# Designs tried in a protein design run: designed miniproteins, single chains, continued (2). Part 31

Each design is a single chain, and the fold is of that chain. pLDDT is the mean over its residues in the fold that is shown.

## One batch from the design tools (miniprotein)

Design m5059
Fold by ESMFold2-Fast:
Formats: structure tokens, sequence, C-alpha cells
Structure m5059 (fold): chain A 76 residues (1-76)
């Protein structure tokens, strides 16, 4: 649903804020873990919604910004 996709975008944005804060503190590995978990969670949500192609694109995303872009495209 559109509501679930919008919630997924907000979750990715929150994870990006956390990852950026961790990077600013020099916690690079923790920041990378937050990014990986957020991308995985977004991909699983898209699979649950039957958006398998979008889910695969999210899973292959290099970072959270790319994942957000894919989810936004799925809203269109």
Amino acid sequence: SKEKLERTIKGLEAAKELADELEAQGATKAAQQVEREAIRAASETLKELGLDEAAEKVEKSKNIDEAIKVVREALE
C-alpha cells in the first residue's frame, strides 16, 4: 500500500540520520551496519507488498539514498 511505502521511506530517512551521526563520531562500522539493516528491511517490505523488482533494486542499493530513490519510484 502507499502508506506502507511512505512509512518505509521515513524508516530509511531515520536510519540515514542515525548512520550520518555515527559516521560523524567515527563509528564507521556501526554506520555501515545501520545502512545494511535499513536497506534489508526496506527490501523485505517491498517483497511483502509484491513489488519484487523494486525489492531487488533496493537490495542492490549501495547506500540508503539509492534505496530511498527506488522506494520513491515505486510510489509513482
Scores: mean pLDDT 86

Design m5060
Fold by ESMFold2-Fast:
Structure m5060 (fold): chain A 86 residues (1-86)
Amino acid sequence: MNEKERKEFEAEVLLALAEIYVAIGKMDLKRGNPESAIEAFEKAIELARQALKLAQEVGASPTLIADAQRVIEEAEKLLEEAKKKL
């Protein structure tokens, strides 16, 4: 695996972790814990932004870039919804 392939893989892993944190935050909201949901969504945004930056730096597939942007937008929207429940 060369440097570009390793960075693309790292971006994919970061994005997968971001999606897991989005799922955790959604579960926390359903359980009535908006504070934990906020932490999860903030972590998801951080990881997805790191994935986006890395994907852009190595010229990764348009699909990976679009998926990272989608996860950021979803997590930001969910973060605002969670904050309204405080």
Scores: mean pLDDT 88

Design m5061
Fold by ESMFold2-Fast:
Structure m5061 (fold): chain A 99 residues (1-99)
Amino acid sequence: EEDYKRINELLDEILKNGFDEEKAREVFDLISRLIWENKEIPDEILEKLGEVIGKYAKDPEKRAFLERLWLKVFFELAIKDPEKIGKFSVLLAKGYEKV
């Protein structure tokens, strides 16, 4: 709950106020922690994360930064809870398409 609120706040800041590498890193670090703690991540957070990736996809540097962070989390998810990969991918794509 505490981590969910923090992630949502950071994602809203990135979407409204512009790209920030430290905030993006904190989002992915918090998501990684939730995965390792076997906690459910709300659908709206994954959709917003996809929206962030989509919004900055036209900037090669920002895109590459976000892709590196996501790939790390993807591999952690594949190790810890591979059944969730499909759900994460669908929700991220849904957010990405929103932009």
Scores: mean pLDDT 83

Design m5062
Fold by ESMFold2-Fast:
Structure m5062 (fold): chain A 100 residues (1-100)
Amino acid sequence: MEELKKKIEENYKKGKEAIEKKDYEKALEYAEKLLKIGEEALKKGDIETAKKAYEKAAEIAKKIAEDPETPEELKEKARKLALEAEINVGMILIKEAVFK
């Protein structure tokens, strides 16, 4: 699980750097990679790592969607990714509350 945590930090940093450079396509790719890392962590039963990956994916995607300079096509993709990541976080929180 340490390997996945390092990948989260790396992809989050690269996603933020891509946004700063206004490379929204690459920033969205890093958000997608974070979403996949969350899925892998869930499959392995690492709920905390999955939650962090989804939260970081949502954060990057929301920044892309909210930036006025982002092309509309990428804004739509970013909004969908942010929603998917937020739903996954919400589902984890519900399971944690019900199955303590």
Scores: mean pLDDT 83

Design m5063
Fold by ESMFold2-Fast:
Structure m5063 (fold): chain A 96 residues (1-96)
Amino acid sequence: MARELVEEAKRAAEEGNLLEALRAVREAAELASPEELKEFAKELLETVRNPLLVLTLAQALAERGDTAGLEELAELAAELGDEVTAASLRALVAKL
């Protein structure tokens, strides 16, 4: 279910269809467990590197109170050189 939506989002993003990718990520965020949300967000950080898609999953983690998961994602984004996503994730943690 949620995994298939993430795979759909990755394919859509690779094809340049960002609206469909965002739709699929939003649906995945509603269905996924907190552990799956972290896994999917890490995968998108490493493969797609689109801040909007990652932040959509991160918002769902924030709504579930997973501060540690958000901090872990921010560190990974920084390690990958994605400073924009890292800063956005840290700002999200600061609002919790």
Scores: mean pLDDT 81

Design m5064
Fold by ESMFold2-Fast:
Structure m5064 (fold): chain A 89 residues (1-89)
Amino acid sequence: AAGGAAASAAAGEWLQAAPEYGLDVARVEGGFASVEDATVTVTAVAAGEGEAVQLVFDPEGRLVERGRGEGVATDGEVEVRGLKVERVA
């Protein structure tokens, strides 16, 4: 499924922020995105590392929080290979 403009903006911000966390986006093997109250939370892990990065985006696709997690969970609404975000409008 195709993501909306906000989801595309969130993915772009995630890719731009990934190097700041030492995350090689070419080596990401899994991740998920969760949508709550129009806020998108993206969590991804580098291949073979087990380290997780969490990015939170507002409804306009702006990055509002950055952090690290201890692990990764999967969401049935997310494609873990070539991370795609599906939002309920």
Scores: mean pLDDT 47

Design m5065
Fold by ESMFold2-Fast:
Structure m5065 (fold): chain A 97 residues (1-97)
Amino acid sequence: TQERFNALLMTKTKFRLLGFASEIHLAAQKNPKISQEQRDQLSALVNQVTTAKTIDDALAQLGKLIDFLKSLGLDDMAAEAEAVKGWLEEVRDELEQ
């Protein structure tokens, strides 16, 4: 059923987002130019992406995360976040059948 297909896509999406969250946390921890306050803000934004209840909410929060990563000079992580955003847009299109 469409409902089961959507549930499987959402589960796969959540696992991918959790992996990406781990990469961001590691990159921030290794960067001495990032303050503790900025790390806390980054963690909050990442949590908003991973705890989003819908793909559209996740896309909106991911957009905010990308902007914040760029503001920190984490351009490589921002590029990875944009790739994840592209993946989420593809998942959204599959759900809108």
Scores: mean pLDDT 78

Design m5066
Fold by ESMFold2-Fast:
Structure m5066 (fold): chain A 70 residues (1-70)
Amino acid sequence: SMAAAREAVIDDMEDNAERAVQYNDVEGLKKLKRQAEAFAREAIARGDTASAQRALELVKKIEEAIKELS
C-alpha cells in the first residue's frame, strides 16, 4: 500500500540520520533535514498528521545534532 511505502521512507530517513550522527556527517544531516521537511509538508497537505509529526520530530532531532556537531 502507499501508506506502507511512506512508512518505509520515514523509517529509512530516521536510520540514515542516526548513521550520519555516528559518522559526524554534517552535510548528510543537512540533506536529510531538507528531505524530512519536504516529507512533512507533503504529509500535512494530505492530512496525514502521524507522518507529519514523525517527520517534524526528525527535523528537530537533526537540527539539534547539527548544532552539536558544528
Scores: mean pLDDT 87

Design m5067
Fold by ESMFold2-Fast:
Structure m5067 (fold): chain A 66 residues (1-66)
Amino acid sequence: TPEEQRAQQALDALEAWAKATFPPEYHPQVAELIEEAKRQIAEGRDPRLVIFELADKLDDLRERSE
């Protein structure tokens, strides 16, 4: 659906941002957060809510990595 396509685009954008923002040692944690988000969407959770929570978790991780 168009909403699923937008969710995938948002996940891809967050992954690209995280790879540019985080040092390589944090990339496994970022990958785990993204895979968990994909799993939750696949299980029928609202993609918008899942992406919002993922963005919040990534922002928290960024603050702790710096």
Scores: mean pLDDT 79

Design m5068
Fold by ESMFold2-Fast:
Structure m5068 (fold): chain A 74 residues (1-74)
Amino acid sequence: MSAEEVAREAAEAARPLAIRELLEAGYSREEAEAAVEEARRAAVEMARELERAGRGEEARRIFEEQLRQVEEAL
């Protein structure tokens, strides 16, 4: 998978946990969902920037590690 694909997968896997944490912190569901969607866009853009800079393998490893941490937290 590309770094962008892994970043998207990691963000999607983290969504339920991130929403739960934001709701527990006192955010509304609408605010939580908006924040998670913004974080997802930021992760995908970061992956694209790193790939353009020739750092695609590094970016992929970062997001693969994030995905693994999310899977362990779920």
Scores: mean pLDDT 81

Design m5069
Fold by ESMFold2-Fast:
Structure m5069 (fold): chain A 100 residues (1-100)
Amino acid sequence: SKELIEKYLEELKEKLKTESVGEVLRFLYKIIEEASKVLSEEEVVELAEKMAELLIENLSKEELKEMIEKLKTAIETNDFSPKEKAGLEALIKKLEESIS
């Protein structure tokens, strides 16, 4: 749903104004988990890429590097669904491309 994607992006934008990197990461996991239950894999990937764009616009290069390392560790250490993994991998790829 386009409306659901837009809702999550607005919520993330508000969190980025007030919250720490760690709290933003917890919120990203929650969005990806909730979205994976109701959206297709392609829509979860689209949401993740748009979330990455907001992170790139609002975080420093150093904060983006910290976030990438934590996201990679989370994928290796946690049991995510295939849809959640697809979204998180798309997020990581987009963030890595921004700091290259």
Scores: mean pLDDT 86

Design m5070
Fold by ESMFold2-Fast:
Structure m5070 (fold): chain A 84 residues (1-84)
Amino acid sequence: KKEEVVKEVKELLLKGHQAYAQRRTLPVPSEELEQETVRHFGEAIRKAKEAGVEDAFPESLLRGAERLVRELGKKLEERRRREE
C-alpha cells in the first residue's frame, strides 16, 4: 500500500508540474492552472507525509512544491476574499 501511495504522489507531482508549466506557456496567466498546481502539489505533499514516504523523493522537489503551494495559495486566497 505504501508503494501505491508513492505512485500516487509521483502522479500528483507530475500533474502539478504540468499545470505550472502550461501556465507559463500561455500568452496570458491562468488562475485555473494556478489553482490546479496548488491542489495537485498540496495533495502530493499531504499524502507523502501521511504515509511517511517523503524520503522516497528528493528533498528539493518536495520543498519546491511546498513553496509553490504556499506562494500561489496565498495569492489565490487573497483574490477569493476580495470576491466574497
Scores: mean pLDDT 76

Design m5071
Fold by ESMFold2-Fast:
Structure m5071 (fold): chain A 75 residues (1-75)
Amino acid sequence: SFAEKVSKLPASLAVGLAGLGLSSSDLQTRLEAVRLLGELAPEHPEAVRRILERAAKYDPDPRVRAEARRVLGTL
């Protein structure tokens, strides 16, 4: 999966690539990216929060927006 491949990278690079994953046309990839960003939040809390806030407001799919809001609530 996208998250499985990205999670093997250094945290700073993983945050950047997870953020890029939110631009994917594939719904599952964007959901995986949101969840992975939540896991990376302890290392890069400000960058993760900014990316998730954008996804929560602007993602075209309400499921991705809801998941981003859920993850933000755990930070």
Scores: mean pLDDT 83

Design m5072
Fold by ESMFold2-Fast:
Structure m5072 (fold): chain A 91 residues (1-91)
Amino acid sequence: RKEELARRAEELLLEAARYVEEGDLESAMKKAEEALELARQAGVPEEKVEQAGKDIKELIKMVEEGKISPKEGAEGLRRLGGELRDLSLAS
């Protein structure tokens, strides 16, 4: 069901946020990519999935470069997870 896919996509972005806080940016990116695929399956428009993918890559890059803290990057990922869930449920 798309509601279950939407919930799982949010859960995966929460896991990605935890990996960012732990300094494991590679695992964070893998979980975020899984979340984007589930959001696509849940009916989020492709344009929105592509934008979220860009935002996630930018957040992780900024953490890697020390431009933002791991906590700030994690907060960004959690926010995106909620946005993707809401878009899935609206479609």
Scores: mean pLDDT 83

Design m5073
Fold by ESMFold2-Fast:
Structure m5073 (fold): chain A 65 residues (1-65)
Amino acid sequence: MSLATMTRRATQGAVDEIRRNPERADEALRLAEIVAKNGLHDPISRSEAERGLERVRRAVEEVRR
């Protein structure tokens, strides 16, 4: 399995969790930022992690409104 595929699945899970449990949105965002910061060793993984963090940030803002 590719690291990019696993990163996409983890990102989707985080977005779904935020929408299902808005009270945990801030916690999920902090965890996503930590994962994105610590796991970037190649361009594909970096790109997927950056896109994942952006999607999580958007989901958090969506549920705060």
Scores: mean pLDDT 71

Design m5074
Fold by ESMFold2-Fast:
Structure m5074 (fold): chain A 67 residues (1-67)
Amino acid sequence: SSEKKLKLAEILVLKLIESGGKLSIEQVEEALKESEAEEELKNKILAKARENGFLSEEELQEIIESY
């Protein structure tokens, strides 16, 4: 649901702020384990983090808006 998607986005944005704008793959994996969002969305976020070696705010925003 869009509500679960937005809740995951909120959690990841807060973690990004705490981490200075970049999340490690391990930080992303931990956040996704705690989330009830759709598995397809989680897989897209994790794949992007693995592709770049980290997750940025810009990449997260693009995924959330396009999903």
Scores: mean pLDDT 82

Design m5075
Fold by ESMFold2-Fast:
Structure m5075 (fold): chain A 97 residues (1-97)
Amino acid sequence: DEVTKRIQELMPGLRKEVAQAYEEGGPVAAAKLLVDRVKAATKIPDKVLAEAIMSVSTYLLQQIFFDGLRAEVSDDVRKELDDLLKETADILANSDL
């Protein structure tokens, strides 16, 4: 499966970007990076690459959301994470990828 191959190629790089964003701005900064990657993917003509980016970004965003809940982050941070997760779900629901 070409999508699975692209996911394997993209995952290490995106994990590093997410880890850096998390260190610099916490879970909200990391989540915003991933939402931006999903938004950018909707504009990519290569649908296999777009689907791979959406899949890996959504997976990592869900991990950040659940890690944030476990870490007892503030209500404001939880709200921003919930809003970002909902925004990603809406993008995916309106995408044929």
Scores: mean pLDDT 80

Design m5076
Fold by ESMFold2-Fast:
Structure m5076 (fold): chain A 70 residues (1-70)
Amino acid sequence: SASQALAAQAQHADEGIKLTEEQLARATDYLDRLMAVDPVLGAQYRANAEQRAKGMIDKLTAERDALLAK
């Protein structure tokens, strides 16, 4: 049904957000350690990881909100 399809898509978006947050947390821990050794390279990698995670979370949140508005 349409209701089941919407629920499944909303769940998929929530799972994607959780995975992105977990990946960012894991990457941040690793990159904080790298930054202690090479602060320039570590800062660049961290900024890139954070930008990518924000883009994905924003996209999935928008998709989630659009599904809930129906």
Scores: mean pLDDT 77

Design m5077
Fold by ESMFold2-Fast:
Structure m5077 (fold): chain A 103 residues (1-103)
Amino acid sequence: SLEEKIEEFKKLYEEARKKYPDLSNVEIAAYAYLKLKNPDKEITLEEARKEVGKLQDELIELSGRIPTEEQLLAYIFAKALGLDPRLATDPEKVKELLEKAGL
């Protein structure tokens, strides 16, 4: 269910934050996203950072603007859950997504 995916993402995000306290929220979210997609694989910090760049470029193309950190976090969360990533271009939906993520 969607609710089970939300809880799994939140757990992976919290685990990543404990392991890497100095990483940005966006880097932690990208790490959690990659781990959710590939639970049996070791995710490196380099892979997480490259994914941040990729996801940011995707959101720039989608929105035609440089995203805020909140919009990028919402975009990563939406993609992690298999939701419509266009939700990250709507300020009201961004707030709703971040609230669900506990961010």
Scores: mean pLDDT 85

Design m5078
Fold by ESMFold2-Fast:
Structure m5078 (fold): chain A 65 residues (1-65)
Amino acid sequence: MEEAVKALQEAARLYQEAIDNGDTEAAKIAYDTLVEVSRLIQANADPEEIVELVKKGKEEIEKLK
């Protein structure tokens, strides 16, 4: 539960940073990640799966640099 909430907060932070930097591609990846994290939380998915999803989104954003 706490790990899933922290993952959701991290996804939201990635989206905010992308918006602040004007990085449209990173913002889209972060937004898609945030939406999917929210869906998994609603489906009561494994917190580890949610953390992995956020990590994957962060890695995709890093590949844009």
Scores: mean pLDDT 80

Design m5079
Fold by ESMFold2-Fast:
Structure m5079 (fold): chain A 98 residues (1-98)
Amino acid sequence: TEEKIRRMRELVKESYARIKEALAAGDYETAKQIAEDTLRELGRLAGIPESVVEEAKQEITEVIDLTAQGLISPEEAAEQIELVLREVFAYGKAMLES
C-alpha cells in the first residue's frame, strides 16, 4: 500500500508538470489526454469509484475549455487542475489507508 501511494504521488507530480507545459504551449488536447490518463491510473491503483474519476475528468475538461476560450490564464488553469488532481490523490490515499 505504501508503494502504491508513492507511485500515485510521483504520477501526480509528473502529470502535473506535463499538463502545465501543454497548457503553456496552447496544446489543450494533449493536456486533456494527460489528465484523463492520470485519473484513470489513479483510479486503477487505489480502486477509486468510476463516478469520482469521471467527475474529476469533467472538472479538468471544463477548466481547459475555459483556458482555450481565453476566459482564464494557463497559470490559473494549472492551479485549478492541481487542486483536482490533489483531491483525487487524497481520496485514493484514504481508500488505501482504510
Scores: mean pLDDT 88

Design m5080
Fold by ESMFold2-Fast:
Structure m5080 (fold): chain A 61 residues (1-61)
Amino acid sequence: MKEIEEKLKSFKELLQEALDNVKKRYDETKALYEQTGEAKPLYERVKKNYEKLEKILKDLE
């Protein structure tokens, strides 16, 4: 059971790192879209991925 708890903790840490990485990309694509009016499909894709990862992380709490 202790091994499963350590694996779950490591998985949560990996998800948090992934979320932080996607958030950085989200902030960049949002700024690009707001400034240029371009890259809307990229912005929408990154936003969707960010929301998905955030939901998964919350569901694991």
Scores: mean pLDDT 77

Design m5081
Fold by ESMFold2-Fast:
Structure m5081 (fold): chain A 59 residues (1-59)
Amino acid sequence: ATAAERKKVVNQIVIRLQNMGYNLPQEKLNQIAEKIYEEFGEGYVPPKELEKLAKELLN
């Protein structure tokens, strides 16, 4: 994946986390999204799996 493609996917994950009610600082949302990207890459992350990973990374 290119850096531009990575940034696009990471930004999509951040938006999804915000829509789920995670009102965290942008830096922390980016850190969580980057870790999720490392596991799933450009693949679609199911909503249940995204929620599970976000909760694990916040604890």
Scores: mean pLDDT 76

Design m5082
Fold by ESMFold2-Fast:
Structure m5082 (fold): chain A 91 residues (1-91)
Amino acid sequence: SEERKKLDEEVREFADAAIAKTPDEALRERLRAFTEEALNSTAEELREKADELAEELKKMIKEGAPEEEIEMVRIMLQLASTRSVLLEKLE
């Protein structure tokens, strides 16, 4: 549907903007891979991914992980959570 295509476009635009601000090539590649996985995931799968990413984020903050890695997981969590909610509203 056109609505689904628009949501896919918005996810790609969000990811591209985040990738452009990420200087680490390995982190850029991880974000690209996650974006493609998210575009091919159901709302339920994205909710599960969001829950896993939220737990990873809590652990990374507690353990003092690098700020860029924490920011990447935050971006992935936001993408998964937002897309899950929006897909659930589509027929």
Scores: mean pLDDT 84

Design m5083
Fold by ESMFold2-Fast:
Structure m5083 (fold): chain A 63 residues (1-63)
Amino acid sequence: MAEKKDGVLTGTVPAGTTAYVIKEDGTIVARLPAGDFSVEVEEGKYLVVAVDADGRIVDRQEV
């Protein structure tokens, strides 16, 4: 789903979902629609979570 390299998060959000990019402190820093993405982020750990229309987590990745 997602990878982090040189301060940029890239990946693909599954069809029918919305992804949230979350800092270690729980702050949501980006909301991403389905499809390919590229987001510049600060140094640190992030959690990327893909959520369906029912609010269920269908994919998650720590980067």
Scores: mean pLDDT 80

Design m5084
Fold by ESMFold2-Fast:
Structure m5084 (fold): chain A 60 residues (1-60)
Amino acid sequence: SAREKELKEKQKKLDEAKKLIKEEGVDEALKKYPNDFEVHLAVSFELMKRGIEKAIEKQK
């Protein structure tokens, strides 16, 4: 169905956005795609992971 194809395309775009963020960084990705929902989602996930890693590293 159209819904199923749409979900697959959104998933692929999210994966591509995550790769872009890792290669160019979150700031550069946001500058290229300021109104892209999938890119903003990927940035949020990446920042959350970095925040958690930093919090854990601060533990003894």
Scores: mean pLDDT 74

Design m5085
Fold by ESMFold2-Fast:
Structure m5085 (fold): chain A 85 residues (1-85)
Amino acid sequence: AKEVVEKIADIARELIAQVRSKHTLSPAEEAEIEGLLADIQKAETVTEARRKFYALAAHLASVFPEESQFVNDKVIEAQKIIAEA
């Protein structure tokens, strides 16, 4: 379980890094994104990590709708890791 949670957190970090590479984030947006990442990292189960990851993905797609395809690609990557667990 913990190894899968760590892999989901790694995908979340990749998603955040790519959004940061394309957009200038305000301090408030950075704080919100870091809080959502922390929730994923603190997850005790794969189900909780998945739920928290989807919350991050939904937030990013809402704030940056032009990135929705990229966000969806990272959701698919996370789903594959969960399915192989």
Scores: mean pLDDT 82

Design m5086
Fold by ESMFold2-Fast:
Structure m5086 (fold): chain A 70 residues (1-70)
Amino acid sequence: SLIKVEFTYKGKKYTSYVSEEALKAAMEAIKGYIRARRPDEEVEDLPISNEAVEKAMKRFLEIDREERAA
């Protein structure tokens, strides 16, 4: 089964359909990236939810943009 993931970031809507396994793996990768690039920031280890995904994706995109602009 596919899980629908939706969030709004900087006024742009993002939508994707992912398997639970892929979503779980993606969240672990995103949290790992945030921890590696911002070790002084606490990354919350919560169960998978749309709110947790939105929060993690927003921070991931912010960090990625900052790193690419450097």
Scores: mean pLDDT 70

Design m5087
Fold by ESMFold2-Fast:
Structure m5087 (fold): chain A 81 residues (1-81)
Amino acid sequence: MAKAEEVARIQQEIAVYEGLMDMYSGVPSYRRVQDDIRRRIDALRARLDQLRGTVSDQQIQQATQRLQQQQDELLKQAYKS
């Protein structure tokens, strides 16, 4: 996978996990799930920091836009199919 595309994918994954953390926040019965999500977010952020040193902001932005366009197109097709 191209480095810029990997960065865009990781950013999307972090956003999903942060959303899940918000959903499970403050509920003790989901403690293990919250801990697993936190560990995954930490690992993804560490990987993101390593990759950002090797990829330009412009390349990351272009890859992020492409990923968003692909997601929007898939959603559009799913609703109209």
Scores: mean pLDDT 75

Design m5088
Fold by ESMFold2-Fast:
Structure m5088 (fold): chain A 81 residues (1-81)
Amino acid sequence: SPADRLVEELAAHLRMLGATEETIEQVVSLMRELIELGGLKEALRAWGRLLMLLSDPSLTVEEAVEEFMEWVRRRIQALKY
């Protein structure tokens, strides 16, 4: 599906940037939960947010991914209620 492709591309991008496999697995898990709740539109929004955070020169890759995971967790909570 387009959503599965997006998750695969996101994982590949993080791997290229040197993220650990443990971190990539956490991000993939969160993205799959987000897709189940809000579909492809929410996945695309999250992808845009990750790219914005990764482009911030004040953040390391690790800091950008940590902020991204927290943002996704908050979005998941908002969609559940």
Scores: mean pLDDT 87

Design m5089
Fold by ESMFold2-Fast:
Structure m5089 (fold): chain A 82 residues (1-82)
Amino acid sequence: SAPSARQRALYRQLATLIVDRIQQYFADNPDRVLSPFTLRIRRFLATNSRQQVVDYFVDRIRAGNLQTISQLRDAINILQSS
């Protein structure tokens, strides 16, 4: 079933916060040696518009491909500490 307007707004807010944190990490760490995972994320951000990246994360949240928002938060924290 289609998510409610409130659920869609929450998914977009979460996706936007995730994208902003990842972009800030790369802005603050432009010349660091990156892990293969971190480099893949950086390439994805470099080759797609902000809207496309946000939409990608909204879709992943909606599809349940990420087990929980907590796991996604933990992945972001690992990226920021790498």
Scores: mean pLDDT 68

Design m5090
Fold by ESMFold2-Fast:
Structure m5090 (fold): chain A 108 residues (1-108)
Amino acid sequence: MEKEKEEFYKEALEAALEAGLPEEVAEEIARRVLEVLPDYEELLALVEKRRETGSLSREEEIRMLRLMKRIGLVQRENAELAGLMTPEMRAAADKALEEIEARIKELE
């Protein structure tokens, strides 16, 4: 796990630097991506369980939605840091996050 994080961080950092992003921005993006790796792994496990069993419990559905929200927030912040966020993309991301939050509240 730790060695995998270091390798992924290095790859993400090198890719951002090669794309012409400032070092400070590249480091912040790479760090933020690492913060959600455990969440992404958990999300994949829940997606696989749904595929295998055809359903998730209410608690698992809520957990999946919360993971999607956390990952989505980091992806939005990274896109803003990279200067790739358009007003349309931001509006779409905000709407998607609001819909996820409304769904979580409905299931709670």
Scores: mean pLDDT 78

Design m5091
Fold by ESMFold2-Fast:
Structure m5091 (fold): chain A 87 residues (1-87)
Amino acid sequence: MKEELEKKLKEAEEKLKLYEKVLDILRNPGGPLSDEEMAQAKELRDEVIKKVEEELGRPPTQEEFMEALVKIAEVPRKEAEEARKEL
């Protein structure tokens, strides 16, 4: 139904916004962040670091972490695009 597609689109767009916001924070370190923004960024950062550490067998560099974050952000972007085409 149309409502299911709208829900999927909203969820994908929210995930994409979160990923873009975290990337922005990481590119511009030292800016003031709200406690909520820091908590969300930390949770996403910890998940990505854990995944990359499992692949590398060591802690990732900043560059490796940034590359991994960009790759995972591609998934919700594609989901949002597909949902928009079906609406």
Scores: mean pLDDT 70

Design m5092
Fold by ESMFold2-Fast:
Structure m5092 (fold): chain A 66 residues (1-66)
Amino acid sequence: MELELEPVPGVSDEELEEFRRALETYQRLQAKPTPTPEELEEAYRNSRRVEELGRRIAEARERALA
């Protein structure tokens, strides 16, 4: 699946890649019907990271349009 992440001023390519990887990991783990406690913790960590990075990317995009 092709996830298009545009370059965003104030957000590094490494942060965009981290966001993509965290999102993919979270979605993969959420698809498991019987996740282990370790997988649940990993899914939780990745979910939190997706939210944190997603907010930063959205705010940077909004500022870039101003």
Scores: mean pLDDT 75

Design m5093
Fold by ESMFold2-Fast:
Formats: sequence, structure tokens, C-alpha cells
Structure m5093 (fold): chain A 72 residues (1-72)
Amino acid sequence: SAADEAEFERLLEEIERLMVQLVLQGKVEEAQAIGRRVRELRERAEADPSALPEVIRELREIKEQAERLLEE
């Protein structure tokens, strides 16, 4: 749906900003691991649009993980 597509793009932007912050803190390996997972999820959504709701749920978990890593 258009709402899911909008949330997907918003989550990608938010995670990208968090990854930049992780790199600035010297957490390069953690940022790279998140980047690989995000790429896999992007490729899944592109190959199968019906997977988009599941991809969004996993992106929310990745965002929470990135936020927790940033607090340390």
C-alpha cells in the first residue's frame, strides 16, 4: 500500500542517519552489519512487493537496534 511504501522509505532514511552517527562514534563494523541487513531487506521488497509489511517490521527492529548501539 502507499502507506507501507511511505513508512518503508521513512525507515530507510532514519536508519541511514543512525548508521552515519554510528560511524562518527567509531562503530564502523556495527554500521556495516546494519547496512548489509538493510540491503538484503531492500532487495527482498524489490523482488516481492507482498513481503513489504514483513520487511517494514524487520526495519523497525533494526532501527531500535541502531538506537541502542548509539547509546553505548
Scores: mean pLDDT 88

